# Designed miniproteins, single chains, continued (4): the designs that were tried, part 45

Each design is a single chain, and the fold is of that chain. pLDDT is the mean over its residues in the fold that is shown.

## One batch from the design tools (miniprotein)

Design m13550
Fold by ESMFold2-Fast:
Structure m13550 (fold): chain A 73 residues (1-73)
Amino acid sequence: MSMLESELAAGEAAVAAGDLARARAIADGLQTFSELMASDPRAPQEVVDAARAAAERAEALVTEGEKRRQALA
């Protein structure tokens, strides 16, 4: 949980700074982690669900940052 929270906080900070490349890298990393958890038959469902939610949240942060950049252009 703390690692997912730290990655999401870093993603939010990257979006706030306008660093969409960093925010995308964080979102991609969380998506990869979510896929690894979903493919692991030993992973508890709660961990799989938490990883998926973190990946979805990170993707939403990137999308919001992209919309904000477009609105300022």
Scores: mean pLDDT 80

Design m13551
Fold by ESMFold2-Fast:
Order: C-alpha cells, then structure tokens, then sequence
Structure m13551 (fold): chain A 79 residues (1-79)
C-alpha cells in the first residue's frame, strides 16, 4: 500500500491535506489538520468521514492521518 500526502492549504490554525492511497482500492481522502498557537497538530480528521470509511479501512485511515500530519510539518519547515 502506497500513501501520499499533499498539502492543499496551510493556514494559521488549520491545514487541508489530500491523501492518496494506492493499492487494490485506490482512494483519495482530504484531511483537516488543526493547529494550536505554536503550530502543533491538535487533531487530524477526515473532511468527509463517511467517504473516508467507505474507501479505507480504519488502519489505512490512521496511516493517512499520520501522513497528513507529516506533510503539514514538512510544509511548515519549507516556509
């Protein structure tokens, strides 16, 4: 299973991340990553939880959330 994350927007208090899962059932899920005042990740939630669960298992969803968090941290370090 290949999981790729792309930051679509990076705001002061939140970011939108597109996660693509490539495998037997390829899917694309958007995550909302919430940030505190110091830019630390507070939570990572799918923008559409019903669509996410229809396309991904709970384990794949968890992996996607981790990749979304990593992508936001990486994008912040580029700025």
Amino acid sequence: MEVEAEVLSLGRSSARVRVRVRGEHPGEIEFLVRLDAEGRVVDVVPVDPAAALAKLSPEELSAGARKAEEAVERERQRL
Scores: mean pLDDT 75

Design m13552
Fold by ESMFold2-Fast:
Structure m13552 (fold): chain A 73 residues (1-73)
Amino acid sequence: SDFDHAAEGAERELPGLVERALQAAKDGDKVTASNLIVALGIMAVVAENAGRTDLAEKIRAAMREVQAAYDAA
C-alpha cells in the first residue's frame, strides 16, 4: 500500500530528521524545531496506519526527546 511504502521511507529518514530536529531545538530555532516535530507526528501516523507499531513507538519516543529539547531552549 502507499502507507507501507511511505513507512519504509520514514524509517530510512528518521535518524536524520531526529538529528536535525534536536539541533534546531538546541539552537533555539523554534520554527524549524516546531515544523520537524509536526513532520515526525505525521510519520508516526503513517507508520501506525501501515501496521508498523514498532516504528510508530520509536518515532513518538523521538518526538518526546525533541519536545524536551525544545522546551529547555
Scores: mean pLDDT 85

Design m13553
Fold by ESMFold2-Fast:
Structure m13553 (fold): chain A 88 residues (1-88)
Amino acid sequence: MSQEKMDAYWAERNFSAGIEALKAGDTIKALNSFSNAAMFSELARDQALEAKEALNNIDTKKAIELGEAAVKEIRPLSEEYEKAMAAA
């Protein structure tokens, strides 16, 4: 199991949690979730940081768009980890 795939899995979980929090109106939970996502994935780190910056400017729509784009980019690696865990 690769560390990169595991990190991608946890980054995707945190991005998804942040997006759902924003849709529910919980900006604080979203900010924390995006901060966690930034720690787990180099591929999505910049998108997570941009989403946090958008939230600092009260731009929830942009934060959601950036989060969804990050999920789309990271999902192939996250799915490989999930598939490997299911096969073990």
Scores: mean pLDDT 78

Design m13554
Fold by ESMFold2-Fast:
Structure m13554 (fold): chain A 90 residues (1-90)
Amino acid sequence: MDAKLAELRARLAELEAEIERLKAEKDYEGLLKKEREGAEVQLEGNLLLLEQAYEEGKISEEEYKKYLELLEKEKEEVEKYLKEKEEKIK
């Protein structure tokens, strides 16, 4: 898990640098694509942290289920937000 989390963190830093470059260039399609990739990486990282906390006994089974439900809702909201942005760029 730690090695995977480190990889995801490095990928986020790389995406952040690319997003800043794309903003400066006003490449809205490229920016949207990188924002989508960043959202996916963030969700994967959050799921790994949640699983690790549950396996280590830091959170209860009920808390784990509630946090999973919250992450699923967050994913749906992000997907909706990105679709709305995509419609505005065309």
Scores: mean pLDDT 76

Design m13555
Fold by ESMFold2-Fast:
Structure m13555 (fold): chain A 64 residues (1-64)
Amino acid sequence: MRVRIEVTGEGGAIGSDGTILRKGESVEGDLLSVRTLPDGSVLVTTDKGAYLFDPRHARVTVLS
């Protein structure tokens, strides 16, 4: 399943490699897993890397 992670707010998204996605930036990849952390943060793992974000500041769209 291919997904797009798009940062829609000022909170950003942090990649597992230390890359920071800022508002208006996006990445696409094949979805491997999704985990919601106790603080409400979401960790999405793709074939391109893992991304940690606040779901109020980022959107995950299913493409296929």
Scores: mean pLDDT 82

Design m13556
Fold by ESMFold2-Fast:
Structure m13556 (fold): chain A 87 residues (1-87)
Amino acid sequence: MSPEVQQEMNRGSVDVEIAVADVTTKKIMASDVSDEIKAKAERYKKVVHELAQLRLDPNASQEKIDQLFEEAKKLQKELDKLLEEQK
């Protein structure tokens, strides 16, 4: 696959991940939830945005990408659990 086509595909995937994180964070911030949940939602959004930028950087460290990906997954699971407990 050409580098140009690969970059376009990666950008599309990244845009979807950012959009999902932004929508999720906006819903949480508009909800009557604890400050702890809101703080985790803001952290999750920041991590997803940073991960997205690194994925588009050809000089980015794979180790750094892997670390942020694991942090994003952990924050997402914690947010899902806390939001279920708020029902």
Scores: mean pLDDT 73

Design m13557
Fold by ESMFold2-Fast:
Structure m13557 (fold): chain A 75 residues (1-75)
Amino acid sequence: MTLADRIRAMSVEELLEEVRPEAEEVADAIQEGLAAAGVEVSRERALRMAEYILAARRLLLAMSPAEVGELFRAA
């Protein structure tokens, strides 16, 4: 079974759960970057954004950017 096959078999919720341990550091970077631009986001929103970014990164190993965009629009 390839990594791509495994990713295609996962739901968006399962992908978000799998990336959650890594999302904390990405959320810190999102909050810092947006704050530097004068935009404040809650920790909850930054963490959610980080989870979706990491999930999209994994999906891009198995799917095109257009397919990933359609999947997130449907979710």
Scores: mean pLDDT 72

Design m13558
Fold by ESMFold2-Fast:
Structure m13558 (fold): chain A 74 residues (1-74)
Amino acid sequence: MEEEKALELGEKKKKEYIPELERLLETSKDLRVRKAAILALGNINSEEARKILEKLTSHKDPNIAELAKRLLDV
């Protein structure tokens, strides 16, 4: 957490990828890809990413819902 400017820039820059990460979660049948997208949302750690993770806690796939809950629990 010593890279404050890099973290802020990463959050702003990565917000553009949030719609693509959501699309991967909806279109990909590969659980590994879907878990990677959820982890990317957790790493972005923006308000938008956190909101998406919160919605994912109610996802029909329990693997997705469980991972999202763990990332929000910190």
Scores: mean pLDDT 68

Design m13559
Fold by ESMFold2-Fast:
Structure m13559 (fold): chain A 101 residues (1-101)
Amino acid sequence: AELEAAIAQAEELLRQAQAYLEKGDYRTAVELAREALRHAIRAVRLSTETGDVLEAIGAILRGIGLEEDARLYVEKGDYRTAAELLLRGTRELLELAKRFA
C-alpha cells in the first residue's frame, strides 16, 4: 500500500511536471519534478529486497546527485535543463522501484 502510493504520487507529479515543461513554465516543472523525485526515492527504499540492497543504495545516491545537479542549474537560472534532468532521472528511479516491488 505505501509502495503503491509512493509510485502513484511520483507518476502523477511527473505527468504534471511534463505538462508544465511543455507549456514553458520551467520553474513550476522543476518544483513538481523535485517532489516527484522525493516520492521516487521513497519508493526505491520501500521496494528494496535484501539481495538488491547495494543497487537500491546506488539508486538513492543517484537521486541525491540529481537533486544537487538540478540545484546548480536552478542557481544559474537554467530551469529548463533542471526540469529535463529531474524528469529523466526520476523516471529511471521509478522503473527500478517497480522492478524490485
Scores: mean pLDDT 83

Design m13560
Fold by ESMFold2-Fast:
Parts: sequence; C-alpha cells; structure tokens
Structure m13560 (fold): chain A 65 residues (1-65)
Amino acid sequence: MLNRNQIAALSFIQSSPLLSEEEKKELSAAIRKDENKAKALIDFLRSKNGVLTEEDVKELKKIVS
C-alpha cells in the first residue's frame, strides 16, 4: 500500500502538464520504489507553496531522479 506522500507525489506527477509521458513513467517508478524520494518531492512542493515554474520542475526532476 502506498503511503500518503507517495499518493500525493504520484498525483502531482500524473497531472503535471510540464512532464512528458516518459518522464511521468520514470518519476512514478522512482516514487513507488522509494518513500524517501516521495517525501523529498512533497517537501519541495511545500517549500514552493505548491506553485511550480518550468525551472522548478527541472530542479525537481534532478532531486527525485
């Protein structure tokens, strides 16, 4: 069963128009495999008050991958 951070992170990834289908697949796999990556993503989103630019998404990809 996925934890709260994993569910929230997956929801963000799947709904983001700034990510390609391949990026969504790769990031979703990482989030499902590693709760720490899910937490890092959620902590990053919280630091940005949930509002992300294209540059923020680029940094997020580096942090999670």
Scores: mean pLDDT 77

Design m13561
Fold by ESMFold2-Fast:
Structure m13561 (fold): chain A 72 residues (1-72)
Amino acid sequence: GAAEAAALRAEGERARAAGDYVTAADLFVQAAKASPDPAEAARYYGLAVEAYDRAGDARTAMEVMLEAAKAQ
């Protein structure tokens, strides 16, 4: 639910601040899946894509983009 999504997003933001972009991206994907709001979910998928790109994992970033598109 929304509270779970917010908690996962907060964990993702902490991981990102620590430079752990893979962990941040995984948490943002979980936040997107936990969000009941499609617009909020899309924002979290975007954060996950950016985090995987920052980690140098362009393939996983692309896979997350495809997952986000299918979720719409």
Scores: mean pLDDT 84

Design m13562
Fold by ESMFold2-Fast:
Structure m13562 (fold): chain A 88 residues (1-88)
Amino acid sequence: KTPAQIRADVLAGVASGLAGLIQELVERGVEENREEVERLIGQLDRTAELLRKAGEELKKLGDDKTAQKALDAAKRGEEVAREAREAL
């Protein structure tokens, strides 16, 4: 794997983990976990932005498949963050 592919894979894993944790905390009780959920949404937003930048870099390298995977991961993270904000 190239360094760009490794970065995209790691960031996608981080986004997935953050999304799962946010969904679990919202399901367990958003009122009790509000501050932590807000903090994690901020982390997920930043991770999604880094995934978009990684996707752009991969496109420049001609790795369209890995770029699309990174962009799909960013979009999923953005959707989870949006849904979590609506649940607050």
Scores: mean pLDDT 85

Design m13563
Fold by ESMFold2-Fast:
Structure m13563 (fold): chain A 77 residues (1-77)
Amino acid sequence: SNVELVREQAKEFIEYVKNDPFVSKEEQEEIEELVERLVQLTEDYAAGKISEAEWRERAGELYERLRELVEKILERR
């Protein structure tokens, strides 16, 4: 639902990551790609292009990878 809110949250998070001196260029690119994929997957689910089960599995994998990256970055601080 509310795709506009999800897109705004994604944009803010990406800008935060880009301005963090403890985040490498490679990590910034991976986080941006993961966030963009999550937004697209959420839009596809909202549009009825994928099933709830497919969304849950695919989004779950992307969330887990994003969580691992964020935790590693936070541990450097």
Scores: mean pLDDT 79

Design m13564
Fold by ESMFold2-Fast:
Structure m13564 (fold): chain A 69 residues (1-69)
Amino acid sequence: MKKLSEILKKFSEELAHIIYTVKDKEERIQRARNIADKALEELKKAGVSEETIRRVKALFDRTIANLEK
């Protein structure tokens, strides 16, 4: 459980940094997708269940979609 929390916290911190530092909307979305993909890979390597990974992916996809607005 700790590893899942650490990966999600790192994703949130990196996403916040991108939002603060990247002014171009398209570049922000691309960078956000990149860190989301890396977080999902880390979850797979950590042995997190496929069901949990699918739920986290859906959350990330929704969060990134909200950045497009």
Scores: mean pLDDT 80

Design m13565
Fold by ESMFold2-Fast:
Structure m13565 (fold): chain A 74 residues (1-74)
Amino acid sequence: MDLLVADARASAAGGRAVAEEIRESHPELAARLEEGAARAQALADQPNPDPRELLDAEVEIGMLMIEAAVEKTL
């Protein structure tokens, strides 16, 4: 469990960092990354987080970060 919580927090931090990087050029995508990161952080901060919800949140942030990487090259 602790590993999944740590991974979710790391993903949230990464998502926030990417959101800050793209906020001026891609504000809507930055907002979605910030929302995803906030959700992952909130789930990780629960006393008994659901591992499935943690994994789903991590996957969502990963997909948004891939989208951000593609948009940054355009």
Scores: mean pLDDT 81

Design m13566
Fold by ESMFold2-Fast:
Structure m13566 (fold): chain A 91 residues (1-91)
Amino acid sequence: SLEELEQQILSLIDQLKSLVPESSRPLVDIMKGLAKELIEAVRKGDKLTAEIYLGMLLIVIGVLSLITELNEEQKQIIDQIVQLALELLSL
């Protein structure tokens, strides 16, 4: 369900925030905001807006990966966030 995907995505982002250096946490906060906007667009059936917010989320993840030395656990959490965000668009 949408509610289960929302809970899983936001929980994974909160987990990621706890694992990244303090200097990278503002980018994870931006990711959380974009994920919330993506979920809201999906809830409203606004597919175009949802695709735009997914694109923005992927760009911010790319920036995080460029400026933060991510370990395997952090990379796995990011991969899970991306997979669940793609699943949202299939609803």
Scores: mean pLDDT 90

Design m13567
Fold by ESMFold2-Fast:
Structure m13567 (fold): chain A 90 residues (1-90)
Amino acid sequence: KKELLERFRKEAEATIEVLKEVGVSEEDLEKIKKAAEETIEAFEKGDEEGALKALGELVEKIKEAVEKLSEEQREELEKLADEKAKELGL
C-alpha cells in the first residue's frame, strides 16, 4: 500500500509537470493537483471506493485540460509523456 501510494505520488507529480510544460493553465493545474491530493488522501484513509472515484475525477480533469490545448501543444504533451513514462519504467 505505501509503495503504491509513493508510486502514484511520483506519477502524479510527473504528469502535472508535463502538463505545466505544455502550457496548461494554472487554474486547471490546481484542479488536477487537488484531485490527485484527494485520491491520495482517500487511499491513506483506507477508503478504496472513494479513492477509485477520486481517481476517475482526476482522469476527467486531465482530459478537460488536454482538450483546451492546441494541436501543437497536444503533440508536445504526447512526446513529453512518452519520455517521462520511459524514465518511470512504464
Scores: mean pLDDT 79

Design m13568
Fold by ESMFold2-Fast:
Structure m13568 (fold): chain A 94 residues (1-94)
Amino acid sequence: MSQKFADVASQAKKIAEEAKKKVPGVTHVFVSITLTSDTTAEVTVTIIAKDEKSAEEAAKEVAKGLSSLPEVTSVKVNKLSDTKYEVTATVDLS
């Protein structure tokens, strides 16, 4: 668990920082990774931006980045408000 978990956490943080760098309208990005079982984890990236276009672009960049990880089995993009998105990835640690 520890190696795959640590590697996914590190990559998720890099993906979030790259999205923030590519989309100047993003004000805040938060990354959490939580064990949902002994063999699964969930990565949640919360994006807060100044405008709807920046929030949507950043959410798409994060979703693409997370989808590129071999351990990621699914990605969901949730619009919480015009300026706040949440991208959730399911991770297989088995």
Scores: mean pLDDT 84

Design m13569
Fold by ESMFold2-Fast:
Structure m13569 (fold): chain A 63 residues (1-63)
Amino acid sequence: MEKIKELEKKRNELQSEADRLYAEALAHRDTDPERANDLFVRASRLEGEAIELEKEIEQLKKE
């Protein structure tokens, strides 16, 4: 099912971006705490979007 594969790709891209931002936030925590906080918030938001896509994927898999 092509649509499911596209949603899975989008979910994986969002999760990878969130993981990258989270790691960057941790790296900047000691040198720039404000930037670290901004990156953490962005990472959490992208994780939320990935979770929403996962729910849509599960809905489509109800075959």
Scores: mean pLDDT 82

Design m13570
Fold by ESMFold2-Fast:
Structure m13570 (fold): chain A 125 residues (1-125)
Amino acid sequence: PPMPPRPPVTDPSRPPAWSPQLQWAYNVVLQKLEDDDVFYYFEHMPNPQALRRPDYYDIVPNPMDLGTIRDALLNQAYTSLQEIVDDFQTMFDNYFKAYPKGSPEYQAAQRLQAIFQQEVSKAPV
C-alpha cells in the first residue's frame, strides 16, 4: 500500500526561528515562486488515489509541496534556511523521480528549481 504523505514539520521544542533569513525566505522566495505560472503544480501534496498511482509513495517516500513548506514556516518549524532548502530540494527531486523527462510536471520542476536557486543565492547573511 502507498505510504501516507509526510506530515508537516511541527516540533514544539524548536525555538521561534524567524531569523532575517527565514523572514526573507517567506516574504521574497515564496512570493516569487507563488507568482510563477507553474506554481499550481506544487501548491498541494499529491494524492495517489486522485492520480490513480498507488505506486507513487513507493517512488516518492517523502512527498513535499509548497503548502507544507509555507505552513512549516508560518508555525516556526524551521530553524535555518538550510532546512527550507532541503525541503525544496526534496520536492524538486520527487518530481524528477515521479514524472518522465519532457512532461509538463518535470519541466515545471526544472523551472521552479532554477528560480528558487537564483533567489536563495541572494539570501541575507
Scores: mean pLDDT 70

Design m13571
Fold by ESMFold2-Fast:
Structure m13571 (fold): chain A 78 residues (1-78)
Amino acid sequence: MKVTVVFDSGLTVEVDPEDESDVPKLAEAIKQDYPELTDEEAERRARNILAALREVERRGLPVPERITGDQAGVLAVL
């Protein structure tokens, strides 16, 4: 399953919530919108976003094909 994250910077990133290799890719995109974040904090937020998307699928809810950077930011603090 692939989800596209669209950031306000215009950057788009496709991530698979079950693929750990996508964590660094998503973390780098997060740092472009939040350049003050440490590498560790950006990676933590990326992991939280992917975990939240897995939880949506687990609950049988429709997984969004596309989310905004703002929506991803909300998921990152859950």
Scores: mean pLDDT 75

Design m13572
Fold by ESMFold2-Fast:
Structure m13572 (fold): chain A 86 residues (1-86)
Amino acid sequence: MEETAKTITLELFAEYFGKKPIDPELAERAKKAYEEGNFDELKEIVSEILKKLQEKYGIDFPEVTDEMVELIKKNYELIKKRLEEE
């Protein structure tokens, strides 16, 4: 379950930063939260995204955990580094 949650989080961030977002408004909020370093807001945005995916696919997603927030922080640093290299 936890590994699945991490994978979903990574896929969501790949979608919102590399591909057409599922919800453009949530994608814009996520980008702004990343840029501001507001990880509490990101945690809530991830919860909203997971809820929308749960409704769309009928899958029960885990609760947003502190480990998911740490993964968000790690991905944010990786995204910044990748943008600086490109």
Scores: mean pLDDT 58

Design m13573
Fold by ESMFold2-Fast:
Structure m13573 (fold): chain A 74 residues (1-74)
Amino acid sequence: SGKEGVEKGRQAFLDGGASPEGAESGHWAAARVALDTGSKEGAMFAGYVGARDGGNGSHQAGILGGEKAAEAVK
């Protein structure tokens, strides 16, 4: 909801090894799908794809960050 929550979600992607751009892309993708569908699984998968597209180089970082972001917006 607030900037603090958004920052914590992005930080989860970074902690998982994503680049700043990958973390931004992954978090936005996860939040968008969670808001649109209400699906945690869908949000997690979208976060994974978004983080990879953003150039994180780590599929695990994308999955972990996406899961955390989906949890935060659920």
Scores: mean pLDDT 64

Design m13574
Fold by ESMFold2-Fast:
Structure m13574 (fold): chain A 83 residues (1-83)
Amino acid sequence: SIEEIKEEIIRLMEEALKHAKEKNFPEEVIKQLEEALKEIKESEDLETQLRILRSVVGLVGKYDPALGARLAERRRELEKKYL
């Protein structure tokens, strides 16, 4: 369902933010991830939430390519459920 997809997007974002903090990503990157999570939680639009998630996956991948690849795969699985 759409609700399950939205919950999974939020979980992925929370996991990404937790990992970024644990791996000591730059402060500005952590702030961007926190702002992205807030926007996703405040959004009612799945397309907007997926767009923000894609942006976050790209940002995380610049600092942790392995995590970025895992997040990109999970994002693709979520998009398949939406279709």
Scores: mean pLDDT 84

Design m13575
Fold by ESMFold2-Fast:
Structure m13575 (fold): chain A 105 residues (1-105)
Amino acid sequence: SLKDLLDAMREAAKARDADAFLATLEQLSEYLKSLPVSQAPQAILALSYVLSLIESTDFPADVKLRALGLLLDTLEYLEQKTGQVTPEMAELKKRILEEIERLKS
């Protein structure tokens, strides 16, 4: 399931299909939120991969901002669910916020 979602997102990014990318990201977000707390590191790696796709794909700024917003919401959900902010979570959040700032300027 996770692999299939990430593969679908990669294909949508290659096709520059913003609607498919955002729809699959919504599905990925719900999937990651459903994972046991013990799999939080796997969820953070998946979110980091998606951030790399957002950064490297020629989507319009509004599409990237929507994707980054969902990524941030998913990360904050995982922080609340685990009751912890790991160094990896903190670094990912910083990267997401920096990309949002770049796109708004």
Scores: mean pLDDT 89

Design m13576
Fold by ESMFold2-Fast:
Structure m13576 (fold): chain A 105 residues (1-105)
Amino acid sequence: SLEERLKEVRKKIWEMLGMKEEAELPSKEELIEFVKRASLEELKEFAQLIRELLELREELGEDEFSPSLQVLNAILSTLESSLNKGASLEETQKRLIATIDALFG
């Protein structure tokens, strides 16, 4: 089902972030730590997982104006913009950290 796929994708995202327990949204610190340690390939995988998560939520009719939806959309937009321009790992990390800082600070 779509609900089971949503759970699977969310679990993969949380595992990638190094989180033991599922939360609606990771902390600023957890996101920044992930970005700092991630390879360009891991950032691409992260972007793909967030896109699938957002598409599944839309398909399930979860039209929630939640802070988690806003944060995830902003992260995805920053990642895809950077990756589509062929930006370096360092530039992608810098842009993503700035986006996360703005969203949580």
Scores: mean pLDDT 79

Design m13577
Fold by ESMFold2-Fast:
Structure m13577 (fold): chain A 100 residues (1-100)
Amino acid sequence: SLLEEVEKLREEMLKLLEEANKLKDSDPEKAKEKLKEFIRLGEKVAELIEPHLPVLAQSLRNTLKRIEEAVKKNDLDEALKLADRALAGIGLAESELRER
């Protein structure tokens, strides 16, 4: 189901964010690669929810773009903060899908 696919992607994204947080000080380049994969999975979530939740999909895409910009600027603290915001947005989308 759509909800099950979104939940699975969110769990994979959470794991990537946890790994990036662990690596941010010791291996920032590896942390950036984890964040790039996080963005890729986040875009898949946005594509999946867009037909049902277009406003939340656009909000998620805007947050993912800000993460990409922070990574390009080597601002890992901002990128990680925004990634946490992206996960919260996906959690809201999951709640909306459960109520429909």
Scores: mean pLDDT 90

Design m13578
Fold by ESMFold2-Fast:
Structure m13578 (fold): chain A 95 residues (1-95)
Amino acid sequence: SNEEIFDKLGEKAFEDAVAELRKLGEQLGLSDEQIQEVIKKMREKFEKIRPTLLKIVKEQIPGEPTDDQKYNIYRMLYNLIMNYGLTEMNRVVEE
């Protein structure tokens, strides 16, 4: 189903974004506790917007998404989640 595909792509995007932001946080000298707080806020923001994004995807892609559409959904979700993480990481660094 579109929901199952969206959920799998969203979790992959989240895992990939967390891996990248963990590397960046380590390079910036953030503690594990600070990185965990960034990840927690990324998850909270993503879960809040998830049903709206799923609705948009279902409206734009009636039926099973193609491989190209799956890659576009993944990229969109990855970039969104990365922007959440970078925004929170910047706030932590500036405090």
Scores: mean pLDDT 87

Design m13579
Fold by ESMFold2-Fast:
Structure m13579 (fold): chain A 84 residues (1-84)
Amino acid sequence: RAEEAAAKAKSEDPETVREAKKYVEDKDVEVRVAVGRAAAEKIVSENPEVAAAAREVAEAGMKSKDPRVREAVRETIGKVHDEL
C-alpha cells in the first residue's frame, strides 16, 4: 500500500502524481510518510508538469496535521537540494 501510493507520487504522469495527493491524508501513517517523501523527491523532475504536480503534493505534506509527514517532506527536500 505505501509502496503503491509512493509509486503514484513518483510517476512520470502529472495527473497520476496529483492523484497521490489524497494519500497525504491517508489513515495509515506509513502511506502518508511514503507519499510525502516520494513527492518531495520528484519536485526536481526534468518534466516541468511532473515537477509542478509533485510540488502540489509536497506542499500538501508540509500542511499535514501529522508532524512525521511534515518532517519527512522537509528532510527529503533538503537532501534533494543538497544533491543539486
Scores: mean pLDDT 76

Design m13580
Fold by ESMFold2-Fast:
Structure m13580 (fold): chain A 67 residues (1-67)
Amino acid sequence: MKPATEEDIRELAKKYNLSDELYQGLLELLKEHPRITKEQLEKDIEDYVKTGKSPLVEVALQIAKES
């Protein structure tokens, strides 16, 4: 499966109306974990939007706050 790109994260941020903070956190997460797929990211974003909870999104938000 193809690794996610920065453009994939930008597309997901637009599609799900993500905050700038989360968008920046996801970009940093991708740099640390370059093997994450777009499918994995989209599933976790959908879970976060639907339930308010996703471990992956929570890590991305924490990275953004520390940057």
Scores: mean pLDDT 79

Design m13581
Fold by ESMFold2-Fast:
Structure m13581 (fold): chain A 62 residues (1-62)
Amino acid sequence: SMAEEAAREALVAELRARAGEVARPEIADWLTGQARETAETRGVEAARALEPAYLATARSLA
């Protein structure tokens, strides 16, 4: 739905901004790509639940 697409893009933008504060742009781009794919295949709620794990990965690769 358009609402779910908007929620996905909001999540991706939020994650990109937060990951970009912690990691290099290449890592932030990779993680936002992973989150987008998760949201598209498993839904936005699943991707949002994994956000702490994505950010932990960004910190570990910083």
Scores: mean pLDDT 82

Design m13582
Fold by ESMFold2-Fast:
Parts: structure tokens; sequence; C-alpha cells
Structure m13582 (fold): chain A 89 residues (1-89)
């Protein structure tokens, strides 16, 4: 999907250390996923949370995981939030 292409771009910019461009493409992926529905939006939020966490952006990872939890992906989101908390000690 187009949301997945923007998600891939967000991850590419994270790996390059360009947080501004990563967030720009992350927000585009979210907008497209929201049009498909809350379940798809939650999936994209979880995937973004994992990617930002893996690249050391703990605050942003926590934000995306909290949004996924609000949309019903509680178990996956809680695992990410716990890992973020452990990294931010």
Amino acid sequence: SLAEKYLDLAIEYLKKGDEVMALFYANQAIKLAEKEGPEKAAEVYIRLAKAFLENGYYGTARYFAQKARELGREEDAEKILKEVEEKMK
C-alpha cells in the first residue's frame, strides 16, 4: 500500500539520522492508514514505534506505541513501552 511506501521512507531516514524527514514520512503513512481504518492505523503506529525504538528515538517510539494502544493494539504496544522504559533508565 502507499502507507507502507511512506513507512519504508520514514525508516530509511531514521537510519540516516534525519529525524525531521523520518517524522514527515511517518505522518504521511499514518494519514493514509487512518483512511483505511483504525486497525490499519494501529498497525502502522506499532511498526513506527518499533523502528524509532530500534534507532534510539525513545520519546517518539513511546508516543507511537501509546497511540497504537489507544487504537486497540494493547499487547504489542505494552511490549514496546516496557522496552522504551528499560532503555530510558
Scores: mean pLDDT 89

Design m13583
Fold by ESMFold2-Fast:
Structure m13583 (fold): chain A 88 residues (1-88)
Amino acid sequence: SELEELREEAERLEEEARRRGDPVLALAAELLVEAAEALEEGRLLEAEIELGLARIAIGVARLVGADEELIERLRELLDRLEALLASL
């Protein structure tokens, strides 16, 4: 249930980033969708890799001056997914 909600939030953020024409934030959100799916399926190593790549993408987005509100929402979602992975 929590993983499903986090995946849906990641999908909404991907749509929002694409709608705003931000390819780096869209990539970050896509990686968070993939991480949530991997966690749902018990693929913990894949989830860890995808979360790491999402963190890098968010960092790049910040460096290029992407939308701060979307960056913070993606960071919040990333932190929630990382906390969930760490609790397993």
Scores: mean pLDDT 88

